# Ledger of designs, part 8: designed miniproteins, single chains, continued (5)

Each design is a single chain, and the fold is of that chain. pLDDT is the mean over its residues in the fold that is shown.

## One batch from the design tools (miniprotein)

Design m16246
Fold by ESMFold2-Fast:
Structure m16246 (fold): chain A 81 residues (1-81)
Amino acid sequence: MAAEKSRLIAELIGRIFALAATLDEEEAAREARRLGREVGERLGLSEEETEELAERAARQAVAFNRTIHEVDAAYEAKKAA
């Protein structure tokens, strides 16, 4: 079901965000890629689709981690004058 797939993807995104908030960029990407593969397999996706989901998950973790870092850096820059 599309709705069930959407829920699993939403749960994956939430977990990726938690990883990005608690791990460094490389660790967050590795764990997100692993989770993406697990979710792809659970959804019965093809090997190609599962790998694509894993890479999307890794890219999302990197994006979240970098955004958190950029926001933190901007905040510190304002403080430093």
Scores: mean pLDDT 79

Design m16247
Fold by ESMFold2-Fast:
Structure m16247 (fold): chain A 82 residues (1-82)
Amino acid sequence: SPLLERARKLIEEAKEMAEKLRSTGTPEDEKEAEALEELIRELEELVRELEKDPENEEVRFRLLIHMIVLSAEILVAERRLK
């Protein structure tokens, strides 16, 4: 599924970003990493749900929304790091 492949790549990008934030050692970046990790967890759950039921339109819609939110948070984190 192209959607699931995009979601998995986004999760990997977000995990890398969270690790970079944690490596700075600042409290603000640690909080941002925690926020990303929470969104990653939610997206991973939706990926698992859609894998079990690929035709579930509600899960697919929620997955798309969560992907948009996570993408925005990655952009915010990138801007803060440099």
Scores: mean pLDDT 87

Design m16248
Fold by ESMFold2-Fast:
Structure m16248 (fold): chain A 90 residues (1-90)
Amino acid sequence: SELEKRAEELKKQAEEWKKVADDLNTQYQNTVAEGEKRVAELEKKDPQKAIEARKQLLDETGALTDAMGDANVQASRLEEEAKKLEEEAK
C-alpha cells in the first residue's frame, strides 16, 4: 500500500511534467510562427536585421526544445520509478 501510494504520487508528478512539456511545445509553436513572420518582414526591408532576427529565433527555439526535452526526461524517469514500485507492490 505504501509502494502503491508512492507510485501514484510519481505518476501524478509525471503527468505534471508532461503538462509542462505540452505548454513549452505550445510556446515553441507560437515563437516559431511569430519569429518567422518577423524575419519575413525584415527580409523585405533590412536583410542584415533579418539575419539577426533569425539567429535570435534559433536561440530562443533551441532553449525551448532543450526545456521540452528536460521535461519529457523527468516525466519518463518518474513513470519508470512508478512502474518499479508497482512491480514491488505486486
Scores: mean pLDDT 89

Design m16249
Fold by ESMFold2-Fast:
Order: structure tokens, then sequence, then C-alpha cells
Structure m16249 (fold): chain A 102 residues (1-102)
């Protein structure tokens, strides 16, 4: 795992566990690990950033939905296509979130 992404995930997971969001913490660790195993570091970084923003806004259900959708993409596609589609979905989700909460 990239050391910066690993540290950001660890910090966010610690926050989520303190708030009782164990499922969200576990899914975040799993999905980020899968993206990094594919070499899709940009998708992993963007996902951690977007989940962090949702958590900071108290939007835990939205963060969980994002992680579940990314996980489904990674399970339905293989290799580079999985990472590219995951990144696209994260960016679209972030744009929708900013439009709704802006």
Amino acid sequence: MDPQIEQDVKTLVEVLRKQGEEELAEKLEEVVKRLQELGEYEAAEELVHTVGALVNAGEYDEALELLEKVKKILESLEGKEAGEEALRYVLEFEEEFLKTKG
C-alpha cells in the first residue's frame, strides 16, 4: 500500500470506529486495498478523499453506498477497466454530493 494512502485510510478508519461505523471502516479498508492491488492509486486517493468529506459532513449512509458501489464495480470488472470505472464513479458521486450540499 502507498504509505500516504495507508496513513489516510488508518486515520479515517480510526475516526469511523470511534463513531461506531465498523461496517463503513471495514469496507473502506477492503475497497482501497483492492484498488491499490490493481495499481489504481488515483482512484484509491480520490475514494479516500470523497469518503472523508462525506464522513466530515455526517453523511455515513452516502459514504457506505459509495463504497458498496465501488466494491460491486471491482467485482464485476477486471484489471484496468475496474479501476477506471471505479474512479469515474467516485468523481461523479463527488460532483453530485457537492451540487446537493453546496
Scores: mean pLDDT 80

Design m16250
Fold by ESMFold2-Fast:
Structure m16250 (fold): chain A 74 residues (1-74)
Amino acid sequence: EARKVAEEALDALLENSPGEADPEEIEKRKKEIIEEFVKNVTPLDLEAVKMALEVFKSGDASKFKEVEEEVEKR
């Protein structure tokens, strides 16, 4: 699940910032970020990322503040 969440988040970011980048370099960088996220993510971090992804997709900033508060409480 962590890998899928990271992949969806990166896909959303890449769609909003196509920029001027080599597609192959983007794919390699994406894989490295996903692998590092999966290695270092905790269950709490995973839930925070899932909530942030939902906020990003819905555009509801109030949900993002809840995620930030949970991370700070940690």
Scores: mean pLDDT 63

Design m16251
Fold by ESMFold2-Fast:
Parts: sequence; C-alpha cells; structure tokens
Structure m16251 (fold): chain A 83 residues (1-83)
Amino acid sequence: SKAELMEELDRRSREASSELVALLSKPHSEDDEAVQARVAEIVGKDESLRLAYGTFVAAGHTRLTREDFEFLKALAEKILETL
C-alpha cells in the first residue's frame, strides 16, 4: 500500500541519514578514496541525498569537496529531524 511504501522510504531515509552523519562526524578527508566511495554508497540509499549528490556531479564535481560533504551532512541531519 501507499502507507507501507512511505514507512519503507522513511526507514531507508533514516538509515542512510544516520549512517552518513556518523561517517562525516568523525575525522575524515575529502581526498580519501575510501571516504568518497562510502559517501557515494550511502547517498544512493536515500532519494534526497542522491538528488543532492547528483547535483554536485552535474556541476562537475568528480570528487566531492569539503563543502559538498558539509552540505550532505547538514541535509542528513535535517532529514533525521523531519522523520
């Protein structure tokens, strides 16, 4: 049902956002390939995070910048506050 779909989307958004906040709250470097790969994997699990990531890639960011990471963390925190 539509209600069950919304619950599943909320669950996936919460999981992805929580994981991203946890990752980016620890010391990290935007030059670390493992960090870049983990961010890309996590954001793929949530539609809002994926849209933001896709916007950065469309702007020519083949690697996300520190500002991109700060934006994604802030967006993930906002998602968690809304859910």
Scores: mean pLDDT 84

Design m16252
Fold by ESMFold2-Fast:
Structure m16252 (fold): chain A 84 residues (1-84)
Amino acid sequence: MEEEAKKKAADRVLTEGERQGPIARAVAQLVKANVDDLEKARNGIDAMAEESPAVADEIRAQGERALALFKSTYEEELKKIKEE
């Protein structure tokens, strides 16, 4: 039950990320991979920026915004599923 709720919430985040662009999609995948420790998703964004130094500042800025949105989306969906 709990694992299914986490998976459904993570799938919702991935769907949202696909609609917002490539950086958001990558951040959504990091959130899905690190649902029990969302701080690791932030470290993943930093790693992506280091791999793409020409656009590192843009990746960090867009990544932080996407991470904040997806943390909220994940928590809201997880709460809705658990409240059933």
Scores: mean pLDDT 74

Design m16253
Fold by ESMFold2-Fast:
Structure m16253 (fold): chain A 94 residues (1-94)
Amino acid sequence: MIRRNEAERRLNARGGETITPEAIAEAPREGHIIINLQLYQDGELIGQNRREGYGESLRLSITYTPERDGEYRARWLVEVEGVEEEPIVRVNWN
């Protein structure tokens, strides 16, 4: 059985300040975790990363320095195989 969690978070950022959206997936026990992290500006995909691993936790980040002030959106899709509960997904911004 595969559990999926999809979420997004919005951030207002200033031009010239580096942002590092980080997705942290936490499972209640060890399983196969896949994280897809996408960074959008005005509906346009400007950054993407993917990581896969086994364990109770997996982290993935994108580093981006905006050229202008604006609203950014980080979207993540987390899939976990081998666990019955939905994974907890947290997003941190630098």
Scores: mean pLDDT 75

Design m16254
Fold by ESMFold2-Fast:
Structure m16254 (fold): chain A 78 residues (1-78)
Amino acid sequence: LTEEQQREIDLALYEIAVVVGFEGEIRELGLKTVEAISKLDPETAAKYGEKLRSALRMPEDEALEAIKKLYEEVQKAA
């Protein structure tokens, strides 16, 4: 993994951590998802980080469902 790739992953995970600071259940589930992603290899972490960022840009109800599905996927990949 290059330094550029590592920084990109770190920035993605950091951005996700900031964004999941929003609302109640989304915040709690988002934080658990970020923690799970952080345990993955850097390449896989970047992939799931992008999916989480996309989910958090959705309306609240859609974001919650998308993050629930993502959390399950990340748990299987860990």
Scores: mean pLDDT 70

Design m16255
Fold by ESMFold2-Fast:
Structure m16255 (fold): chain A 86 residues (1-86)
Amino acid sequence: ALALQAAAIAAADAGDLATAAELQLEALREVLAVASPELREELLELAREAAELYLSGKLTPEQAAELEARERELSEQARAQALEAA
């Protein structure tokens, strides 16, 4: 998953958003395949909240930092679940 995330960031930096999206989806799909239904729901809800704030133009730097911290926490939980399932 981490290698796919790094490749996705590199693709996005190069302006290849389609490849970046595909690599991000593959990395997330690996995590979601072993994550609990509750954790999947929390990740999807966080993504919806972030998208809504971003698209509305109301996303503050403080909110962005909070959302990133929550995403990191949930991603770490998902990775822990994936490692236990492996």
Scores: mean pLDDT 64

Design m16256
Fold by ESMFold2-Fast:
Structure m16256 (fold): chain A 80 residues (1-80)
Amino acid sequence: MIDTSGLSLSELEKLYEERYARLLARLADHPAERARAEAFAERVKAELETMSEEEKKKLLEEALQYLEELERLLDARHPA
């Protein structure tokens, strides 16, 4: 679980970018899943452009939780 409590908007944006980049690296050999992750990121980006700072923080927290869930699904398909 990602504890986003007390993080600033810029810290949430940086964490989201780091988690997204990590997910894309894991999906290098999975083009369909990578395309879906990229589509999700484009949707998040579009929504952020119309939101207040408080709404942006909430969306980024939800996006981080979704990225964590996608990584869990990858772990289930590719057990270490």
Scores: mean pLDDT 77

Design m16257
Fold by ESMFold2-Fast:
Structure m16257 (fold): chain A 69 residues (1-69)
Amino acid sequence: ASHGERLAAQLLAREYGVPLEVALALARRASDGELSVEEIAAELKRANPALSDEQARAAAEGIVAIVRS
């Protein structure tokens, strides 16, 4: 995984309670342009149902910013 993908995955695991394997897979798919922000937010909610819609959206936007840098 790229540095950006690893950074995004660590953020998801530490701050949003997403399992690291799921976080890394999502970061990679976001980096490849496979997922929209809305699709990433939906996947985050599936990985951690305790996340609010606002938290999932903010996390998704943050990941996209990191992996597209």
Scores: mean pLDDT 83

Design m16258
Fold by ESMFold2-Fast:
Structure m16258 (fold): chain A 95 residues (1-95)
Amino acid sequence: SEAIKKLEELSNEIVREAAERLLEAKRKGASEEELEKIVFESLVEARRRAEELAEKYNIPREVLGEAITKTGKKLEEIREKLLRGEKVEVEPIEL
């Protein structure tokens, strides 16, 4: 429970930080390719930090995989909304 909560908190922190980066980049006129790079870099960092957390708290690989998948989906949804000029609302990830 506590370990899963820490992974959930990490996932939400990564999404929040990435959303801020994407919004700022879009404001400055970033290309679709530049936004994709931000998503990719954020997912690489998410995986690294999540794997460290999983090792420390002995989190099952399936739970780690779910967290990374949900994080990636949320980041891609944010990128797509920004490309369409839609308002971005970040809903919390639940594990």
Scores: mean pLDDT 84

Design m16259
Fold by ESMFold2-Fast:
Structure m16259 (fold): chain A 64 residues (1-64)
Amino acid sequence: SDEYHEQLVQEVVEQSEGKSREEILQLIQQMARQMQDEGVPLDDISRIAQRTAAELKRRFPDRF
């Protein structure tokens, strides 16, 4: 579970390379909706979102 969550976080970070803040936020929103549609628990989505936000701030401090 945690390993899979880290893979998802890393995928978002990689896809965020060369994107604006707005494009990154749209990507996150799209992925969150997809996870909800796939039946991922809301607490897991929240944890993934928190980890993703932390990594984006670390990797792209100029945009977040």
Scores: mean pLDDT 78

Design m16260
Fold by ESMFold2-Fast:
Structure m16260 (fold): chain A 87 residues (1-87)
Amino acid sequence: DKKQELINEAIRLLLQIFQLSPEEREKAKDYILKKTKNEKIKKLVEEVFSQDDIRKAIETAKKGLETLSEEDIQELVKLFREALKEV
């Protein structure tokens, strides 16, 4: 299932972002929000990065990604990869 592979990749990248320092994680969030025009991605990113608990952040991300199209998840994966290079 292509969608499940994309969700797994997005979660893997999100875990890498959450292993960064709080300052670098904030820079990654700001990068993504600045680059995307997709309101569904903006809302999901805001909800995920507002969680202090990494387990709640991942749970929020998994539920949100299931509601997105494959195209939206591909955009988010690209943005996560770009954000990780900028920090």
Scores: mean pLDDT 87

Design m16261
Fold by ESMFold2-Fast:
Structure m16261 (fold): chain A 82 residues (1-82)
Amino acid sequence: MDPEAGALAGRRAALEAEKRGLSPLEAGKLGGEAAAKGSGGGEKAIKAGEEAGREAEKMGLSPLAAGMSGAGAAIREAEKEA
């Protein structure tokens, strides 16, 4: 597990999603998946990121904010798995 590597990967994915004009849900999923992989998290961490992305979309957050939210949720779940 490496939360710092996960945070960096998630941030990069969130920025790319915003540049591509992806939806908040898609940005949250990409940010969560990148953060989960970067931190060494498994399937549950990826799923947590997707769920955070759905909530961000319901709240009307930007793709960048949704991606960062997804990344944070994925890292927190990966920490519980470690």
Scores: mean pLDDT 79

Design m16262
Fold by ESMFold2-Fast:
Structure m16262 (fold): chain A 60 residues (1-60)
Amino acid sequence: SDAEALLAAARARFEKLSIEDLEIVLDSIRAHIAKYGPTPLTLALLEVAEEVLEEKRAAE
């Protein structure tokens, strides 16, 4: 599905980011949700970003 492809592309992008840059992205997603309300896609993006951030922190 288009959503699956978008989430896969987002994960690949997040994996290439530093922890600091990924924290900025995560804050941006949270700010968007706070301003416009949650959608299934924005919640899924938040979850993927949080998972990748946790994986990167565990690898340090």
Scores: mean pLDDT 86

Design m16263
Fold by ESMFold2-Fast:
Formats: structure tokens, C-alpha cells, sequence
Structure m16263 (fold): chain A 80 residues (1-80)
């Protein structure tokens, strides 16, 4: 399933690749286009899965990214 593919991709990510995906997702959100937002959400799902595997600190970072993404999506909705 898609969820299984996300988990497999997350298991293979290095810390450097996690940071790169976060940066890419943030840049996509800044473009404020529907396709870019969907792509950013997909990247953040993989990042969240990888971070949750790191334990408590990873969980906190995943929660912070989720909150940031929710706030950013809400701001974009207000502009659309």
C-alpha cells in the first residue's frame, strides 16, 4: 500500500536527507499552489515517519513540523 511504501522510504532516509525533504516541502508550501502543497504533504509524511523512528526528540520535531504545516495550509486557504 502507499502507507507501506512511505514507511520503507522513511527507513532508508539519512538525517541529511530528512533535512533536505523538510527544506523542499517548505519551499513547495511557499509557492502556494495546490499541486505543490500536495507534493509537500507527501514529503512531510515520509519525514514524519522517519522522525518518529528516532524516539522522543524525533516525535517532538515531527509534531512541530505537523503544526507548522497545518498553520501554513490554513494561511494559504485564507488567501485562496
Amino acid sequence: SLEEEILEKAEKLTPEEIEELIEEAKELFEKEEDENILEATGKLSIVAAALLKQGGEGQKKAQELEKWAQEKAEEIRKKM
Scores: mean pLDDT 76

Design m16264
Fold by ESMFold2-Fast:
Structure m16264 (fold): chain A 87 residues (1-87)
Amino acid sequence: QFSRDPAVQAATFEQFVKDLQAKYPDKAKEITTALKPIYDYFVKGNKVSAADLINSGQTLVKLGEELKDVTLRSMGEFVLRMLGVTP
């Protein structure tokens, strides 16, 4: 469960994105693009299509496998499982 303070959630997510951009500069745009629908849905509570969330989850799983980054892969798998989709 996330903190109920939206400013804390936004700051935490922003730092996570910055850390990923620093670690994977050649993939920064692709990672940021894949994370945006997830951020909009889970942190901001905005309406996001199931297709966009599924695509983001699948992209994060593939990036996590390519980069050997367990955090990215686990985040993608978590999103897919919440939508009832096999990772």
Scores: mean pLDDT 76

Design m16265
Fold by ESMFold2-Fast:
Structure m16265 (fold): chain A 112 residues (1-112)
Amino acid sequence: SMEELEKRAEELKAQLDAAKTAEEALAILERLLELAREAIEKGDLNLAVELLSYAAEVALSLYERGELSEEQLRAFIAELRELLALLREKGAPDVLLQALETLIARLEAAAA
């Protein structure tokens, strides 16, 4: 259910807040991306964009603090781009796609 996806999202966010290392944080961010993919497949495009936007903001913050390498950030950006393409294929509204595109572009600028 959508409620189950939302509960799993809050659990992952709590785990991310408790992460002690960049490696732990990155692993949880990957789990958030997997949950976003499940949300897309179940048709909850709003939740998917919310999760991807949250993950992008956290990844940028970790990178700006020196907690992620440029290589790790670029790999993460590639995954975000794949999920953005899937959202577009599933008919996500342009306003949601543009918001996520703006965040991804900001990550790409930071990694350049």
Scores: mean pLDDT 86

Design m16266
Fold by ESMFold2-Fast:
Structure m16266 (fold): chain A 84 residues (1-84)
Amino acid sequence: KIPTRIDLYLNGELTPETFPEFVERHNLSLEKHSSAAEALGVKPITVDSYPTLVKNLQFLKEKGWVNPKEKDLEDIYQAYQDSL
């Protein structure tokens, strides 16, 4: 099973140094599946979103509330925003 992005964060593998790679992969995936991404409300992200993403992942971890089906950083980000 391929680790999800939240699994990588929980294992300490999602860092500021590796985050640009995640941004590139995420945005490339959205570009390849633009119609589906737009229909699902998944948006491109930037390296500037890292502090917000970490805060969101910390919130989910602290609540013991992790959706194992979420593999996209933007989905995690939206879940956090909806929880506020």
Scores: mean pLDDT 59

Design m16267
Fold by ESMFold2-Fast:
Structure m16267 (fold): chain A 96 residues (1-96)
Amino acid sequence: ADREASLKLLEELLERAKEAGNEEAVEYLEKIRDAVLSLDKDQLVAGALAQARANGLSAEELADLRERLANSSIAEAAAIYVSLREAAPAVAAARA
């Protein structure tokens, strides 16, 4: 149910973004949809926590993120994961 509801929400958001001509939103939503299609919730949670750790989040921030992910939908977990992945180049550049 959660996966089907998440995919339906993402398709509706994708159609709206396409109608608005918002190419950045389309790209972002397609990345979230691909994550939902490729990974289950446990994999999304594990991936998001691994990326957050790689991005330099503290143990306390990781504990808070784990709680948020446990209480999230699959679409919300995928959105968090994609956002952390997109932040990684900026974090790496800031450390260089």
Scores: mean pLDDT 81

Design m16268
Fold by ESMFold2-Fast:
Structure m16268 (fold): chain A 86 residues (1-86)
Amino acid sequence: MEEERQRLADELEKRLVEAGIPEDVARYIASVVANGVLAGLTEEEIIDMVRELARSLGLTDEQIEKAVEIVREFYREWRARRAAAA
């Protein structure tokens, strides 16, 4: 479980950094999202947490929306992988 969480966090952090989100912010968001995904939170619950967290960390509205888009894609890909593995 902890290894899967770290793998998911590392994957998402990389995508956020490549999209221009600062590394420290990307790492924190990725960790929170990985925990939420594995805890069974819904897409909208995760997105709400990401918006609140990104705003508190000083991201611009444009950066927040970009981070949300990446997180939404990541969540949907993760769900598809889980469905295919079942």
Scores: mean pLDDT 83

Design m16269
Fold by ESMFold2-Fast:
Structure m16269 (fold): chain A 114 residues (1-114)
Amino acid sequence: SPLKAGKELYDAIKEGIDNPSLFKELLKTLLSSVKKRYAIIASTLYLISKEEVFDKSVLLSLAYFLDFVYNITGENELEELAKQIRKATKENIKDLAVQLAKKAEISLQELEKI
């Protein structure tokens, strides 16, 4: 499930996970499908939006990961998405997550089940 993969990415960023196999599988999933990519990113942002304390470092880590994927693929959408994530605030991050979920054809109700 891409939503589960987004939770795994969120947990990996928060915990500073040293698991090359997990990152390799996440990278493969991000490269395989635009819809799965948006689903993973949307669910990661949604989980960040639910934190009592807004940790900007998690957003910056996610943006750097997207810059890394952009350097491999050359897909301009990844660079633009990384810029949007870097500019996200506590006030707008939930809206950004919902917008990206729509691109993955995921409803808010499905996103809330993470």
Scores: mean pLDDT 77

Design m16270
Fold by ESMFold2-Fast:
Structure m16270 (fold): chain A 75 residues (1-75)
Amino acid sequence: SMDVLEQTKLMFRGLGLITEAYLLIKTKAPVEELEKVLKELKEVLKELKEKGAPQSFLDKMEETIKELEEYIKSL
């Protein structure tokens, strides 16, 4: 269905943002870049929850958000 295609595209975007978050943490990127990807992760997570994405994927995004928030707080 069209909803499945839209959800799949958002999941690919979410995967890209998860990868970017871990790369930024590993490379000790500026806080502004960390906060930008955090905001985008939260926006994509909200949309995926509304579209009923798989809970396992939502859990992975929420885990990434928590790790990124904790890292930013440690700076």
Scores: mean pLDDT 88

Design m16271
Fold by ESMFold2-Fast:
Structure m16271 (fold): chain A 103 residues (1-103)
Amino acid sequence: DASEAELERAEAALTPEERKLREEVRARLLARYDALVAEVGIPEAADRFVEEAIALLEEAAADPDPGRRTAVILGVTDAIRELLPRRAEAQVAAGLLDARALA
């Protein structure tokens, strides 16, 4: 689809070092979320993760290097996309989400 084509185009424009940075950002955020879940539990971990992800995106927006900025933004996006199903499933299983939050 159009979103996949845009993502593929953005990925194709990245250097090998920028592709490595993207994966490092993704891996770091996934590890950080797991650490937060272990420390504070799922609801508080999700809130802290969102705050940390926003801060990282704000830092990336200030980066004068467009390739590095794109790599960080895509890395954060990759981590969020991977965590969304796990977070929602865990919260439903724990009875923490109601049907209105998904409407």
Scores: mean pLDDT 71

Design m16272
Fold by ESMFold2-Fast:
Structure m16272 (fold): chain A 55 residues (1-55)
Amino acid sequence: SLDDRIAELRAEMERLYDRIVEALRAGNWPEVDRLAVEFDRKWRELYALEAERAA
């Protein structure tokens, strides 16, 4: 369902956030940049799915 996809995407974003924090602590800036791009992509997907659910 749409709700299941939204829940899965939110869980993936929480996992990515944890990885970003770990990369920041390690001073691994290339990994931070890569993960931030992936996080932004999922945020846009989440926004689109929430809009679809509201329509």
Scores: mean pLDDT 86

Design m16273
Fold by ESMFold2-Fast:
Structure m16273 (fold): chain A 108 residues (1-108)
Amino acid sequence: SLEETMKEAIKRYEEIKEKALKDSEKVLNLDPEFFIKEVFVPGLKSLSKFIDENGVFTGSVEQGVQLLLLIDMLPKLKEEYPELMEELVEEEILEKLEKFRKYVESLK
């Protein structure tokens, strides 16, 4: 089921979260503009297509793990690079991500 796929993605992400965030921060710190424009925003746009109108994730376990990582990075990027984030991330995507975040919280 979609719910069981998302629960497995949450479980896998929690196991790798510390290392994945640390590794992503290293890449971000080398070239923040490149990371945001060429990695973070394209990844977010691509993975947001797997979020339906109700915030339910319809992708694979692996895609769910990737989306959870990007969402965990989002608050820091908004704080440290607000102008770039406002330019590149559409409000429609942010609304989808908030619905997805609520869906994920409902499964914990």
Scores: mean pLDDT 88

Design m16274
Fold by ESMFold2-Fast:
Structure m16274 (fold): chain A 97 residues (1-97)
Amino acid sequence: SAALEEIIREIEERNREANEEILKALLPVARDYRAGKISAEELAEKLREQAAKVGRGLGEYLTLLAEALADPAAREAVIARYRELAAAFNAELEALA
């Protein structure tokens, strides 16, 4: 759970401008999950819904988060893949600056 919370925070911090509308939709859902109001399965479904609405890159991140929530056995590998994609995306953004 701590690793998923860290990833959500990283999405907020590193991709703020590109993800403003998605963060607006996901922050209340993340808060409800942390408060125990929704299950991990319900959070995963909300992440998949948002992934379908967004462009390349961010949609992949949301899909990986949904996979991590739905399959605890694969969670660590999925989180590692997400972090690799986030690092690559940030490197591309830095190269454009």
Scores: mean pLDDT 64

Design m16275
Fold by ESMFold2-Fast:
Structure m16275 (fold): chain A 88 residues (1-88)
Amino acid sequence: MEDGSLAAHATGLVISVIGAQIDSKFDPDAAKKAIKDEIERLKKLVDNARKAVESGKDLYLPSLGKSVKVSKDFVEEMEKLLKLAEKL
């Protein structure tokens, strides 16, 4: 089952990476660290979402304070977003 709130959360993480890239013109070294940290968070989110789909469990999102349903199609979409974030 699709959940628009989970899609919005994943999009927010990508926007955070883009924001850090923009800020890199003022402090490139701090921006590189921030980008690396956000990519690591995305990798963990994707891994946990995949495990949730495989086990039929809901994914708990600490930032939202709740559990959400994740579809296999959404996990594939998140993996594509992670690959895009890694290129930024």
Scores: mean pLDDT 67

Design m16276
Fold by ESMFold2-Fast:
Structure m16276 (fold): chain A 74 residues (1-74)
Amino acid sequence: PLELLRRVAFRPPDEEAAREIVRLMSETEQALRDGDWARAARLLEELRAFGRRVGAEGMDDLDAALAQVRAQAA
């Protein structure tokens, strides 16, 4: 799922949104490395919601990453 997440390109409207995306991405990558699938799923859902608000390319890759993480959490 980490490789799929890295294919997502967010389109932040300003520096504050850019900083928030970097923070969420870092927290998501850490959760994935720790094998904390439940936390990773919540963070990926938050990234998906954020991407829909600010615009992003590769949302299909984000959805695929979320599906993989949910399968691991089951």
Scores: mean pLDDT 82

Design m16277
Fold by ESMFold2-Fast:
Structure m16277 (fold): chain A 72 residues (1-72)
Amino acid sequence: DDKRIWKIARSMSDKQRDDMARRMVDHMLGVPNRTTADQIRRVLDRVLSDPRNRHTLISISANYIKMYMSGG
C-alpha cells in the first residue's frame, strides 16, 4: 500500500531518513570504485543537509521500506 508506506516515510525522524538513504547508497557502491564512492558520499552528505531535498529523502525511505516488505 503506497499511501501507508509514504505515511511511514514522512513520519520518520531526519536521522532515521538519513540512515536509510545512506544504507541505500552504500548498497549501490562497490569496493573497486573507492575514490568515486568517497566522492558520492560527500555529495550525499550535502544532499542530506539540504532541506530542499526532503522529498527525495522521503522517496528513498519509502523505496527502502517497499524493498524490505516485498522480501528484497
Scores: mean pLDDT 66

Design m16278
Fold by ESMFold2-Fast:
Structure m16278 (fold): chain A 70 residues (1-70)
Amino acid sequence: GDTQAQYQQLTDAVVEAGKELGISEETGRLIADYIGQGLSLGEIASLTGLSVSRVGEVVKLASQILADRA
C-alpha cells in the first residue's frame, strides 16, 4: 500500500482522538509518529509526559476511528 496514505490515516485518527481527549494537535502528531515507529505505550507516555492510561485511551479511540473509516 501507499506508505504516505497509511501514515496520513494514522496521523489523522490519532490527532482526532487526541483532540477529543483534550490533547494538542502537536502532541497528537507526536503520538502518531511514535506509534508508527512501534514504540510501546510506556515509551510514548514517557516521551509525551502523559500517563500510560491516557496514551492507551488515545490509541483505543484512534483504532475505533480507523475501523469506522475502513
Scores: mean pLDDT 81

Design m16279
Fold by ESMFold2-Fast:
Structure m16279 (fold): chain A 61 residues (1-61)
Amino acid sequence: MEPTVEELFDEIVRLIEENEKNADEEQKLTLAGLHLEAAVAYVLKDLERLKEILEEVRKLQ
């Protein structure tokens, strides 16, 4: 079963907030961009785009 748009967005925001605690200046800019992209994808209800953004945030760990 696929996760919901709300579930994916919540997880992305949670991971962004967690990563920001240890992020350098370059990572903070990347996280800000990913947060904006996630917000747009959430409004568009684009599950596939949210999945891609989630993977990108996980890659920053």
Scores: mean pLDDT 81

